# Designs tried in a protein design run: designed miniproteins, single chains, continued (5). Part 12

Each design is a single chain, and the fold is of that chain. pLDDT is the mean over its residues in the fold that is shown.

## One batch from the design tools (miniprotein)

Design m16409
Fold by ESMFold2-Fast:
Structure m16409 (fold): chain A 65 residues (1-65)
Amino acid sequence: SFAAELEKIYEEENTDETLLKLAEEMGKKLLEKVEENPEEADVEEVKEKIEEELEELKKMLEEKK
């Protein structure tokens, strides 16, 4: 899952800023992959899901302050 992938990266680098940057990159890669294979998933739904998860991640990281 997307969240599990991010958690693994976070544990390896142990930085909130790195996690956020990697989450954005992973989101782009997932969107590109789905765009190449639209039969597997609705591109628009995947895009909205990625944006929603990134927004939640940003809020969680900002709330840590």
Scores: mean pLDDT 69

Design m16410
Fold by ESMFold2-Fast:
Structure m16410 (fold): chain A 67 residues (1-67)
Amino acid sequence: SAAREAMGKAQGALLEAAREIEKTEGPITGETVEQVGPGEAEATITTPAGTFRVTVDAAGNVTVEKV
């Protein structure tokens, strides 16, 4: 279904962003993920370098912010 496909894409985008953060900032020591809408997801990722907020919007745009 379209909703399941959209969620799969959002999860894939989060996974790729998490891999890039882990590659540059060190091993992920904590992760919290929330679906905020169809195709939209938000994650808080903690590493030794700091905590990062990752947002995927319905258009597939990925934003990474150090908090």
Scores: mean pLDDT 77

Design m16411
Fold by ESMFold2-Fast:
Order: sequence, then C-alpha cells, then structure tokens
Structure m16411 (fold): chain A 67 residues (1-67)
Amino acid sequence: DLDEAARIIYEFAKRLPSLSPEQAERVIEDLGKITGIPPSVLRTLVRRAQEEGLSVAEIKELLEKEL
C-alpha cells in the first residue's frame, strides 16, 4: 500500500537528522523488508523528504513515479 509506505517514509525522514549513517542504513533495510520497496529508492526518497520537507502526499506521488 503506497499510502502506508508514504507515511512510514515521512516519519523516518523526520528522524533522519538524529541518526548516524549506519543507523539510517539499518532502518532503510528494515523499511525495504516491510514495504517491498528497493532500498536504493527508499534511500533517495527519505533523503529528499528530509531535505525538501515533503508531505505524505508528495512522498506518495514520488513513489508512484519511481515504482
């Protein structure tokens, strides 16, 4: 479900600045298992969501374009 995946990415992006690169990579791996989204796509979207301050709706739109 892309709605659920977008919410998970949104919540993780909010936490990203408090995580080390190693911790962030572990979370990306776990999210990949939960959502079925490739870790490379998750890594890009989480970073963009954090850097651009994306909403859940904007993250969902990007997921629809990447998948």
Scores: mean pLDDT 80

Design m16412
Fold by ESMFold2-Fast:
Structure m16412 (fold): chain A 59 residues (1-59)
Amino acid sequence: MEKTLEKAKKIFEELGRTEEWEAFEQRLANTPDPRRQAQLATAMALRAIGLQIQAELEK
């Protein structure tokens, strides 16, 4: 999971969406339930993949 989030962070940085990543980190920090943390992390990783695909299609 951690390695996947590192890759997701790089995708957000490359696309200039660092503010969105920082908002996610704050939301994760305010979530004490580990199951909900895993759900948020998974959703963010999937969003990163979707953003990368969208960026490639817009070339």
Scores: mean pLDDT 79

Design m16413
Fold by ESMFold2-Fast:
Structure m16413 (fold): chain A 80 residues (1-80)
Amino acid sequence: SVEEEARERVKEIEKELEKIINDKSLSVEEKEEKFKELMEELQKIADELRSLGLDELAKEVYERAQELKLKFLEVLEKEL
């Protein structure tokens, strides 16, 4: 289903974010750029879900994106 595919895509983005956070070969600037791309993908997923009338799931994706943004910023602040 579209809902199951959306949840799997979000899960894959979360895994990719963890890889970026833990990648010692990436600079802070490179991590920020990759993080921005992942946030844009989450926004695209939320927009696609809204276009299909799946407003509650779109809201969940949006809220999860905000949580991931705060977590990423907290991790960066601790490494500075």
Scores: mean pLDDT 82

Design m16414
Fold by ESMFold2-Fast:
Structure m16414 (fold): chain A 57 residues (1-57)
Amino acid sequence: SEEEEKRLEKIQEVMLEFREALYNKDKEKAEEALKKLKELGLPEEILEEYKKALEKI
């Protein structure tokens, strides 16, 4: 569906934001991106993995 396609595109966009924030060691931006990914319905397993990555910066 068009709604699902838009959701997936937004997930990809926010994942790029999260990766960029981690690379720059920007905890605030990484936390904000992770929050958005949670709202977009990413699986808990992936969210926990990203949370651990965030804790290392």
Scores: mean pLDDT 84

Design m16415
Fold by ESMFold2-Fast:
Structure m16415 (fold): chain A 83 residues (1-83)
Amino acid sequence: GAEEEIKKAEEYIEKAVEALKKGDYKEAAEYAAKAVEYGMKALKEAKNSQQVARAIGLVLAGIGLLFEAGLGDKEAAEAALEK
């Protein structure tokens, strides 16, 4: 349900941030795209306004991380978005 998808999105946000800290833009883009995917799934499954807000926040965070990864490796960001 929404809580499981939120937890997965949060885990992928953490992995994307760690990859960015290491300068691994390809790994960061892949994790950021996964965070957006699970955030969108959480939004679809959301049953209350608090879950909607959390899901939207995770999608926006994932998009921001994907943008930062793309500044280091444009091709990696493009490939992550096509999955």
Scores: mean pLDDT 86

Design m16416
Fold by ESMFold2-Fast:
Structure m16416 (fold): chain A 56 residues (1-56)
Amino acid sequence: EIEKLLKEYEAYLKKNHDEKTAKLELGIVEGLVRMIEAIVKLIGGNEEDAVKMFKA
């Protein structure tokens, strides 16, 4: 099921590549920041220390 959704998402991006792509890039950046924060917390064990590293 998840693989099917990913394929549809890629097809949608290729078909409607224009202004929609710019908005999607912004969403990806936000998601990436959340992912990095989670990874740092897993390896570092503390969120406050993670925030200091990124100066966010």
Scores: mean pLDDT 60

Design m16417
Fold by ESMFold2-Fast:
Structure m16417 (fold): chain A 92 residues (1-92)
Amino acid sequence: LEEGLKYLEEGKIEEAIKKFEEAIKENPDYWKAYYELGIIYLGQGKIEEAIKYLEKAIELDPENAKEAYKILGEIYKRLGDEEKAEKYYKLA
């Protein structure tokens, strides 16, 4: 995780992705690695991937992944899914 965050700070997005994928491979329950991948994919405009990883982060640790609720709410609002957007905003 720390190496992945360092690559993000340096703007090395592909290296950051590889480090977060490695973190997931070593610990499949590491919600923060899924969260960081979701944020990266959202920044790249890969909306389906972003949703997938953010929802997985919430599934693994709902209490610590609270910011992912707000982000998912914004994503679904932009997609026109007002019902899902409202659901996630209420949980944020």
Scores: mean pLDDT 81

Design m16418
Fold by ESMFold2-Fast:
Structure m16418 (fold): chain A 71 residues (1-71)
Amino acid sequence: AVEEAKALLEEGSKLLEEGKALLKDAKDQADINKGIGLALQGIGLLYEAMLLAKKAGDQELAEEAKALLAS
């Protein structure tokens, strides 16, 4: 459903930004590993959001998720 795709987009964007922030301010290898893990989780959720939006016929939401994945 469109509402589920929106929820996945929001969560995926949040995790990706949190991962990027951790990587930018990383002080040690543990921070780097955690940042990469969060970023990968965010990417996975954004990809799922894109597929679900396409299935629901929300082309605009699908393109938004795709754009975030390309970043």
Scores: mean pLDDT 81

Design m16419
Fold by ESMFold2-Fast:
Structure m16419 (fold): chain A 68 residues (1-68)
Amino acid sequence: REELAEEIARAAGMSREQAEAAVDAVLAAIEAGRPLSVEELARAAGVSSEQAARALAVAAERLGELAA
């Protein structure tokens, strides 16, 4: 979780606090069994849609590796 937040902060150019909010939103969506949109992630983390899209891409890649 912390490593994922660090990677998202670095890749998407956001603060660690914003990256932690993004990770929390992704995990909450997974737990609820619902899809998470870029716009919803942007609102949850307080970042731009471009930053949210990059954060979601990084999270998807890392979760794919961790789930393997």
Scores: mean pLDDT 74

Design m16420
Fold by ESMFold2-Fast:
Structure m16420 (fold): chain A 96 residues (1-96)
Amino acid sequence: GKKVTDIIDKINEALANGTKEQFIETLEEAVEFAKKSKNPVDKKLLIRAIVAALRQLYPDDPEIQKLVDEAMKAIDEGNIDKAIEIVRKAVELLKS
């Protein structure tokens, strides 16, 4: 829906022009929205957007890339809740 599109637009804006702190806050907002959403399509769209942003900004970070690949595998296996948990862990690593 519109809220999902607005969050994805925020991720893309933070990725292009934001600070690291703004990027992390936007990813945390996306993860929280995905957790609370009852719509599996919205959950998958948000997780894919977070994964794409992390692949673009941290391509040479092996731990982030491993978590991103595991999250996409969880989506492909239909385990959306596992994908959300894995992406949350990737975002937490950005804070350290």
Scores: mean pLDDT 86

Design m16421
Fold by ESMFold2-Fast:
Structure m16421 (fold): chain A 66 residues (1-66)
Amino acid sequence: SGAEALAKAEEHLAKAEEALAAGDRETARQHLDEAGNHIVEALSRGEVARALELARRAAELGKQLA
């Protein structure tokens, strides 16, 4: 479901942020990639507003990992 995809995206974004704060850029990138997949799934299921909010958070984190 879209709600389940949003929950997984949020969980992976939180883990990516924790990994980056700890200096583990590889783990942060892996969790960011997983979050992106779940954001796309949520968007495809009509969860537009919340998925876009998470997408902005993912994009901001992605800039730090580029």
Scores: mean pLDDT 88

Design m16422
Fold by ESMFold2-Fast:
Structure m16422 (fold): chain A 75 residues (1-75)
Amino acid sequence: MDKAEQYKKLGEEYEKQGKYGEAGYYYVQSGKLYEKNGDYEKAAEMYRKAAEMYEKLGAVPLAKEYYKRAEELLK
């Protein structure tokens, strides 16, 4: 399993536990690695998941930044 997929799975595990801050962090790390590897669709998916986690925490400006980053990758 590559590092991007490992971070995705960590995000999913923390999300299941209701640990939205940790989940968002690992989804961002996964997204950054997919983006670096040119997999923009998977990167956008991870940034959107991170934004959802930050929304659940009430971190609305941070959530908006990651939603925007996800949208920009798919232009």
Scores: mean pLDDT 87

Design m16423
Fold by ESMFold2-Fast:
Order: C-alpha cells, then sequence, then structure tokens
Structure m16423 (fold): chain A 64 residues (1-64)
C-alpha cells in the first residue's frame, strides 16, 4: 500500500539522518577543546539534524 511505502521511506530517511548525526557528534567531540568555533558550528548542525530526526519520527508514529 501507499502507506507501507511511505513508512519504509521515512524509516530509511531516519536511518540516514541518524548516521549523519553520529558523524557530526564524533567531529564535535574531536574539536571541542582544540577548535571551539568549529565545535559551535558542528553543535548547531547537530541540533538541526536532531530536529529533522524528531520531525520524521513523529510523522512515522502518525502513520502507524
Amino acid sequence: SETEKRIEELKKEIEELKKQLEELEKEYKENEKSNPKKATILYSAAGILKAAISFNEELLEKLK
């Protein structure tokens, strides 16, 4: 069904976003002490990804 396709698409999108977030959080930890300016930018980017993940997870729950 169309709903099942949308659920699968959202699951894939969430998985990809979580992978990107893990990469950003790792880079943030590496820069936290040595490059505070870069760490601040990475923190902000991670915040945007967290918001996107939350939004897609909420959409997924509404389809279940």
Scores: mean pLDDT 86

Design m16424
Fold by ESMFold2-Fast:
Structure m16424 (fold): chain A 59 residues (1-59)
Amino acid sequence: SQEEAYRTALEILLSMGIPEELAREAARKLADMVARQQLSPEEFRALAEEVARKLKEEL
């Protein structure tokens, strides 16, 4: 579900050191993508980790 996807993405982003405000925003965008049925659960997790890495590099 979109809610579960949001929680999963948020957990990954926070665990990788992304600030809470930015992590919440990114998690919402990632959850919206899953709601559109564009990604499998495994692809979604990999994407969330990649997004976290890129955001961390920009900080």
Scores: mean pLDDT 78

Design m16425
Fold by ESMFold2-Fast:
Formats: sequence, structure tokens, C-alpha cells
Structure m16425 (fold): chain A 68 residues (1-68)
Amino acid sequence: MTPEEVRKMVERLIKRGEELSKQGKYEEAIRAYEEAARLAEEHGDEESKKKAEENLEKIKKKMEESKS
């Protein structure tokens, strides 16, 4: 897999997570962001990793708020 292919895949996963989050599908959004962060980390894409991790933290906070 080329660096460009990885970047495109990570971007798609982040967008999917954002769409799922907008629909309230937080568990699915978490899985998408976790996959994006993992791929970005494996390929040294620190910026995409940070973006995925930031979105992951936001979703986790929303889920905790929903439990309360």
C-alpha cells in the first residue's frame, strides 16, 4: 500500500466516522476513528492520527454523557 493510498483510506475512515457520529451511531463511529488512527500510526501520518484521535475523544465523551 502506497503512502497516498493510506492517506486516502484514513481520510475516508475519518469522514465515515463523522457521518456515523452525526447519526448518533457512536459505537460505529468509534470503530471507524480507531481504524483511521491505527492506519495513520502504522504509516507515520501524525497529522491524520491526531485528527482521528481528536474525533475519537469527542465521541467517547458524548457516549459517557449519554450514559449519565
Scores: mean pLDDT 79

Design m16426
Fold by ESMFold2-Fast:
Structure m16426 (fold): chain A 83 residues (1-83)
Amino acid sequence: DVEEALVRIWLPLIEGVAKAIEKNIPDTEEAKKEFEEEVERLKETLRADVRKGLATADERAQQLLLAMLESETNRPYRASDLA
């Protein structure tokens, strides 16, 4: 399932970015609530956009998109950060 595979790849990235931003958010109920609502909105929008995009893409386009995302999440970019 291409849709679920794309969501699984992008969801951890959104969560990782959210955690990094969370450290800079004031410890107020309103700021935390607003942040949580934005994160949930982004996750919902991601699923909707992926589904919409895939509905218009042919099999070849879906395979290319998967290969690109797999390359992005598992690319040797992390090796540069370790050095």
Scores: mean pLDDT 64

Design m16427
Fold by ESMFold2-Fast:
Structure m16427 (fold): chain A 75 residues (1-75)
Amino acid sequence: SKVEEAEKLLEEADKLMDEAFKSTDPQKRIELLNKAIEKYREAAELAKDDPVLRQRAVSHAIAAELTRIAVELEE
């Protein structure tokens, strides 16, 4: 189902966030964060009919974007 696809994208995005957190290279962190943001956004679209899952995906996408901005400002 689209909900199951959204859950898989959230899991993949969460792994990318963990990798970004562990990286000391700002360029690599930005690349990983951008990939996570894309997956969270796709998950939100797929979860359109599941308000709880959609809210989770949207909130995580926003958090990832704020994290990316913070990394860019530190360079």
Scores: mean pLDDT 86

Design m16428
Fold by ESMFold2-Fast:
Order: C-alpha cells, then sequence, then structure tokens
Structure m16428 (fold): chain A 60 residues (1-60)
C-alpha cells in the first residue's frame, strides 16, 4: 500500500480532485484532512503516477 498526500489552498479544487479520484480510482481510499487530500492505494506504479498527475493538476 502507498499513501499520497497533497495540500490545496482552494477548497473547490480539493473537492474537484477528491470527486475525480473517487470516480476514476474507486478502489483507492480517499480522505480529507483540513486542506490536505490523502489517497491510499496499491503499490501499482502506473496508478500511483496517474494519481500524482491528477493531484498536481488540481493543486497548481
Amino acid sequence: MVTLRARFEDVTRLTGAALDLIGRFPEAEVKVEGDELIVTTADDPERVAEIRALLEEYSK
């Protein structure tokens, strides 16, 4: 298992990222902790890379 964390300054972008993650990666566990989005998923390098890219897209 791998856990990814991303901090968002904009709650709208955080919400968008969370909803997109739930829709695209239903097997991943998505949690919101304050201004951070926490994603736990299997140690699949391709999936981890896609999740990182999605988080970066929403957090830029």
Scores: mean pLDDT 81

Design m16429
Fold by ESMFold2-Fast:
Parts: sequence; C-alpha cells; structure tokens
Structure m16429 (fold): chain A 55 residues (1-55)
Amino acid sequence: MEELEEKAREIAKLYVEGKTDEANKLAQEITKGLSDEERQKFNELIAKALEELTK
C-alpha cells in the first residue's frame, strides 16, 4: 500500500513535468503485477497525487 502511494506520486510528478510517455511506461510496469482491485486503487492514488501537485 505505502509503496503504491510513493509510485503514484512519482507518476504524477512525471505528468506535471510533461514527461507523459515516461509516466505511462512506469504506470504500465507497476500495474503488471497488480490485481483488478489494486489497479483500481492505484489509479485513484495517481488521481489524488495529480490533484495535490496541480493545486
């Protein structure tokens, strides 16, 4: 859980920096080992991190 929060923040930072391809690649790599429920939670964590970084 804590590891996913940290990774979600890394991805959000890449989006804010305009590194969309790097952000998408990192997201895909992390989600490869996740269950359907974990993927849902991870997407929510990315959205939260983006809101925090852009506001």
Scores: mean pLDDT 79

Design m16430
Fold by ESMFold2-Fast:
Structure m16430 (fold): chain A 67 residues (1-67)
Amino acid sequence: KEKAIEEAKKLLKQGKVGEAIELLKKAGFSDEEIAELLVEVLGLPREVALAAARKDTAGGVRIYLSR
């Protein structure tokens, strides 16, 4: 799990949010655990992070980050 977190953090810092979410889901992380990581790494509001984790899409996060 630690290796998956490190790889996901690298992907998130590169703006590859969808790839990071997929990696974490394959590693057995829950939507809530993925959302907490998005809050920690990207500084997203928890509600936005949880929505992104549940829908497995980076579209909304990319739009949010472009502001």
Scores: mean pLDDT 71

Design m16431
Fold by ESMFold2-Fast:
Structure m16431 (fold): chain A 90 residues (1-90)
Amino acid sequence: GPSAADLRRKRLLEIEDAAVLLYVEGLIDEEELRAIAEALAKELGFDPEHFYELMLMQIESVKLSGKRLSEEERERALALVEAFKREHGL
């Protein structure tokens, strides 16, 4: 089965996707997005500036795709991001 590190990486990527989608819908602001990106980058061992730029590219991709969250997906995304923010004192 996957390692604990593999499972954590999967969760961090799910949080990244959730934050991107919530930002596109106006449910989190730029300050929150920057803080989340910094915390994700630190856990993944990436440069925070480059990781934030990656998230901005994903935001533009989502906007072009027209993808939007259902009410249930929105609630799950909010819960996931809020749990991550609590883990990092955000």
Scores: mean pLDDT 87

Design m16432
Fold by ESMFold2-Fast:
Structure m16432 (fold): chain A 67 residues (1-67)
Amino acid sequence: MARVDELVDRGEEALRAGNYEEAKRHFSEALSLDPRNARAAAGLALALGKLGNYDESEEWGRRASAL
């Protein structure tokens, strides 16, 4: 698999393209490899918010701010 940074970059590209499910997948995978990656946590929060998962989005946003 790609490195954590590559997964985060792919997630951010998916967010820009409006592919929120793909973004969620990439950021979740990055976090499985590096649970303290602030970029991945923030990106996951954004993707979840776009998908309507507001409770999870808020939790991941708080976690990103704490990292």
Scores: mean pLDDT 82

Design m16433
Fold by ESMFold2-Fast:
Structure m16433 (fold): chain A 58 residues (1-58)
Amino acid sequence: ERLLEMAVAILKYAQEKGKPVEELTVEDAIEAIKKYLGREVTPQEAEEALRLAVEFAR
C-alpha cells in the first residue's frame, strides 16, 4: 500500500540522519519519499505518512 511504503521511507530516512522520527518535519518526509521512492507528494500526503511512521516507531 502506498501510504505504508511512504512511512517506511520516512523511518529509513530518520535512521540515516540519526534523528528520532518524531523530530522530522513534513519537509523531511517529502525529501525521504523522493529519495527512496522517487515520488513527488503533497504536504498533506507527507504529513499523513509521517504520522503513520511515528505510530510504527512507538
Scores: mean pLDDT 82

Design m16434
Fold by ESMFold2-Fast:
Structure m16434 (fold): chain A 72 residues (1-72)
Amino acid sequence: MIKITSVEVSEGKVTVTGENLAGATVVVLTDQGPHIGTADANGVAVVPIKGTPTLVVAVSPDGTDQDSKSLV
């Protein structure tokens, strides 16, 4: 099962780390809209963003598994 273990917000980007995240689609929802990235082979996604992030959703490559982390 996909699991988000940490979310780090830096200026202009969100770094998402988790278990079984390799190849997952990561969506960061902000007040300026959604920003999308893909997790690398180590389960780390770095998603450039604009605006204030409120929610992170990770979805497996086959779409059958997901996890989310609220930031507010």
Scores: mean pLDDT 83

Design m16435
Fold by ESMFold2-Fast:
Structure m16435 (fold): chain A 100 residues (1-100)
Amino acid sequence: SKAREILEDYKKQGKSLEEIARAVVMREIADEAAKRGPEVLEKVRELLEELLKEGKSAEEIRKVAKETFGLEVPPPPKSEEEVIERIEELYKRREERAKE
């Protein structure tokens, strides 16, 4: 339900499916970086912000994150249902980390 609320908020902001998919990929990359500690997360956030300013696609951002930091995430979601599924997985992983 929370993932569906996040998707609806993106849609209310006028974001396209491609922009929403990019946001999901960026969140997943940041989540993987967080597992390596706060300094790595900070560097990854800076890279993601620069790539976003350069107008890079979700797929290009995914490739750069893999090549620069070895951070692997699935290909960009292609449907609203895939967006919901991936946001739910992301929040589940965050809840598991919060218990530590």
Scores: mean pLDDT 82

Design m16436
Fold by ESMFold2-Fast:
Structure m16436 (fold): chain A 62 residues (1-62)
Amino acid sequence: SMMDEEILKISSELIRLVGDIVQVELLRKQGKISQEEADKKIAELNKQIAALKQKLEELEAK
């Protein structure tokens, strides 16, 4: 169904964004970026994740 395809697309995007957060945290742990820079990037990624999670909930609620 169209809903199943949309759910799959959102789920794939969420996995990608979570992977980006892990990468930012690894760069911070390695000392390649500052804690302030890492926090900023993670906040931006979390904003995108929150928007996609809301869209997913709306689709699942019908």
Scores: mean pLDDT 85

Design m16437
Fold by ESMFold2-Fast:
Structure m16437 (fold): chain A 69 residues (1-69)
Amino acid sequence: MSKEAQEYFQKGVDALAAGNLEEAVEYFKKAIEADPKFWQAYAGLAVALERLGKTDEAKEYWKKARELM
């Protein structure tokens, strides 16, 4: 995996843990931009979107994560 994608993913995970959901969304999107095959980043984005109440968007990213696994 790209080192940049892993760094953005870690920042997204840290933001989720802190409850900074919008920040988590941005970092997971950056991880996907750095590595479009990084299924964990799509899963992380889906979790952040679910916690924001964006359930339909979250389902789309869960589907993408599963396709890449």
Scores: mean pLDDT 86

Design m16438
Fold by ESMFold2-Fast:
Structure m16438 (fold): chain A 84 residues (1-84)
Amino acid sequence: SAAEEAERALREAERNLEAAKLGLEYAKQGLISWEDAIKLAERAVESAKQAIEMAEQGHGDAEMLEKAREILKEAERVLEEAKK
């Protein structure tokens, strides 16, 4: 259902944001490349955009849409920091 797809997209965005934050920290420590950290952050941004789209279309709760927007804002912040 559309609601199940929206919830799945939100969970995917949350997981990708967590991975992007970890990737940023690993890049700062020299454990992965900045290129890899940027790719993780770009994936988080794309997943968050998909979660917003699904929430808007899926008759999702306004709270779900707001969470997706917060994830996008955080993902964009991580991406900006990785690009330094």
Scores: mean pLDDT 85

Design m16439
Fold by ESMFold2-Fast:
Structure m16439 (fold): chain A 63 residues (1-63)
Amino acid sequence: NAAALAAAEQAAGDHTERVLREKVDEVISRIQEAADKAAATDPETAENLRLGEEFVRKMAEKL
């Protein structure tokens, strides 16, 4: 019926948004890992990676 079709379309949209958020979270996590590794040997690179993480997070808010 029409209600079931509408619910399925909404679920598909929710699934797509969830997948996009998961991909953004993966990117942020990888940047955090790289920053943590760099922090002991190159604090400047670690700081630049943290700024990159902040930028990705702000861009994700616009999705």
Scores: mean pLDDT 76

Design m16441
Fold by ESMFold2-Fast:
Structure m16441 (fold): chain A 79 residues (1-79)
Amino acid sequence: SLDRAHELSRRGSEAFLAGKLEEAAELYEEAASLLPEDSPLRSFILRQLGKVLKAAGKEEEAKEYDEKSKESLKKYQEK
């Protein structure tokens, strides 16, 4: 649900701030999976996941999530 996605996103942010990169990535991935492709919250979460992956040294995965975030945002704006 949307409420669950918000809660998981909040926990992901807390984990990221605590330097728990693997936990943050898992929480953000679960949160994104609960949201439709055209969700602005999903776009935000995918962008945060990209930042987590970059911090973890996973540059290629980070780039993939940056592209997914942009595509999700475009679908929200253009439908």
Scores: mean pLDDT 82

Design m16442
Fold by ESMFold2-Fast:
Structure m16442 (fold): chain A 105 residues (1-105)
Amino acid sequence: EEEKWYEELVKKVGEEEAEKILEKERERRLQLEQLLSLLHMALWLETKAPDEETTKKILENLADILRKDLKLPELADKIREIIKNSPSPLEAIEKAIELLEKELA
C-alpha cells in the first residue's frame, strides 16, 4: 500500500520531491501512532478512575501537539470541537481515537 501511494506521488511531483514528502509522512505517522497509544491509555485510565479534569488536559495537550509539533491545525481544531461537544470525557476520548485512526488509515 505504501509502495502504491509512493508510485502515484512520484508520477505527480517527481522522485526527489516524493522522497521528501514520504520522509515527512513517515515522521507524522509515527508521531500520530504514539498519540493514539496515549489516547488508548487515557481511555483505560478514565474507565478505571474517572477524572474529567485530567482527561480534558490530556485532550487539550493532544490538540496543542497536533497544532505546534505536527503542524495539523485542522485536526487540532477537530479535537477541540470534540472536547467542547462531547457529553462525557469517555466519549471525548473515544471520538479522538476514531479521528486519529481515520487520519492514519
Scores: mean pLDDT 79

Design m16443
Fold by ESMFold2-Fast:
Structure m16443 (fold): chain A 67 residues (1-67)
Amino acid sequence: SAPALSPLEFRVLAVLAERGEATAREIAEALGVSQSTVTRNLRRLEARGLVRRDPATGRYSLADPPP
């Protein structure tokens, strides 16, 4: 089983599920946290294969297709 998600990691995934894709800045604004905090969490989620980043746009999306 995958390691448990932190509350902030869960909220980041929820924003991406709702919006389809977002930058770290847009997620930070949505959650009321610093962009550096969001970027750190996105890198952890990317390392776990839960999100992917488009290098051309800097946008993140869920690695798994939506339901």
Scores: mean pLDDT 80

Design m16444
Fold by ESMFold2-Fast:
Order: structure tokens, then sequence, then C-alpha cells
Structure m16444 (fold): chain A 62 residues (1-62)
């Protein structure tokens, strides 16, 4: 699931909500949220808060 989430974000080229990613991948929002948490822990994805909306975007780690 993590790999598919990364691909979805790469295709978008911009920040996405967990709900948008879940719809694109055909999985539950909870599944996407768990994958996003793991990707954030690995430094591959960053969390962006815009008001009450949480967005996720690719992060570059060197």
Amino acid sequence: TEERVLEALARAGLARTASEIAKELGVSQSTVSEALDELIARGLVQRVQEGKTTLYALAFRR
C-alpha cells in the first residue's frame, strides 16, 4: 500500500488528502492513513495542515 500511495502522490504533483488517495486506490481511508503514517516516519511523505484540512505531499530526504 505504501508504494501505491507514493505513486499516487507522484502522479498528482501536489498535496492530496487521505480521502482523495483512498478513492484513487480503491482502499479504505484508514488503510491510506496507516500507510501515510509509515511513510512520514520514513521521511518520504510530509503532512501539511491547511485550516482543518490535512494534506500529504512527497518529501525529499538526503
Scores: mean pLDDT 76

Design m16445
Fold by ESMFold2-Fast:
Formats: structure tokens, sequence, C-alpha cells
Structure m16445 (fold): chain A 63 residues (1-63)
């Protein structure tokens, strides 16, 4: 999965982030709180990708 193309790598990362956000929506239906989803959106806007990934992992780990 390693390609020496920074432009394409950035685009792929962005798409991956969006797809992971969809998984979070699924977790909400299973009982995840809206506050968690709002935090994910805030982290995305703040470009805090580390926080975004940690929150995703926490929600997946609980369910």
Amino acid sequence: HMMPLSREERWQLLETVIKKNEEIMELKRKGAKEEDLQKISALFVQKNWEGYEKLVEELKKKR
C-alpha cells in the first residue's frame, strides 16, 4: 500500500477518514452518544487526526 505519490496519499487518507466516520454513525445506532460524534466532527475541523483516531478506536472497542 505504499506509493511515492504524496498527492494521491493525501487523497486516500481523506477518503479513509470519511469512511471511518460512517462507521461511527453505525456505533451511534448501537448506543454511542451524540457527544462522541460531535467530538469527532470537532477534531476533524481542528485537524486533530490523532484525537479522531483514538475516539474511533474507543467507540469500536466498546462495541
Scores: mean pLDDT 66

Design m16446
Fold by ESMFold2-Fast:
Structure m16446 (fold): chain A 82 residues (1-82)
Amino acid sequence: SLEERLREVERELRELEENEASLSPEEALEKYSEILERATRIELEALADPSTPRELRQEIIFLTARATTLYMLALEKKKEAE
C-alpha cells in the first residue's frame, strides 16, 4: 500500500539522517537522491489516485518536502567537500 511504502521511506530517511556523519558527502548525496526519487514517486501516485485519504496525502507531501531539503543540504555539503 502507499501507506506501507511511505512508512518504509520515512524509516530509511530517519536512519540515513542518524548515520549521515559516518558517510562521505558523495555517499550521503547518492542515498538522499534515491530516497527523494522514491518519495516523489509515492507522491505522484497519491496525487493521481483520488481515493488516497487527504491525511495520507498531506503526510506524503511533508515527507517529499523534508527529503528535498535534506537532499539540497547534502548537495551543498558535497560541493563544499575537498
Scores: mean pLDDT 85

Design m16447
Fold by ESMFold2-Fast:
Structure m16447 (fold): chain A 60 residues (1-60)
Amino acid sequence: MEEVKRDIEELKRLVEEHLTPEQAAAVKGFLDRMLAELDKDPALAPRVRQVLEDIRLSLS
């Protein structure tokens, strides 16, 4: 869980650097919802990690 939270915080910083404020807010909201869903169902962790990686690669 802590590793996923750290990855999300890093990704939020990258999003703020590369996207408009409106787009950054939307992505951050999406990430927060994913984290909340992961807290309810830990089996979603591999899917969440894949989505985070896809977003990070798109910003590179």
Scores: mean pLDDT 77

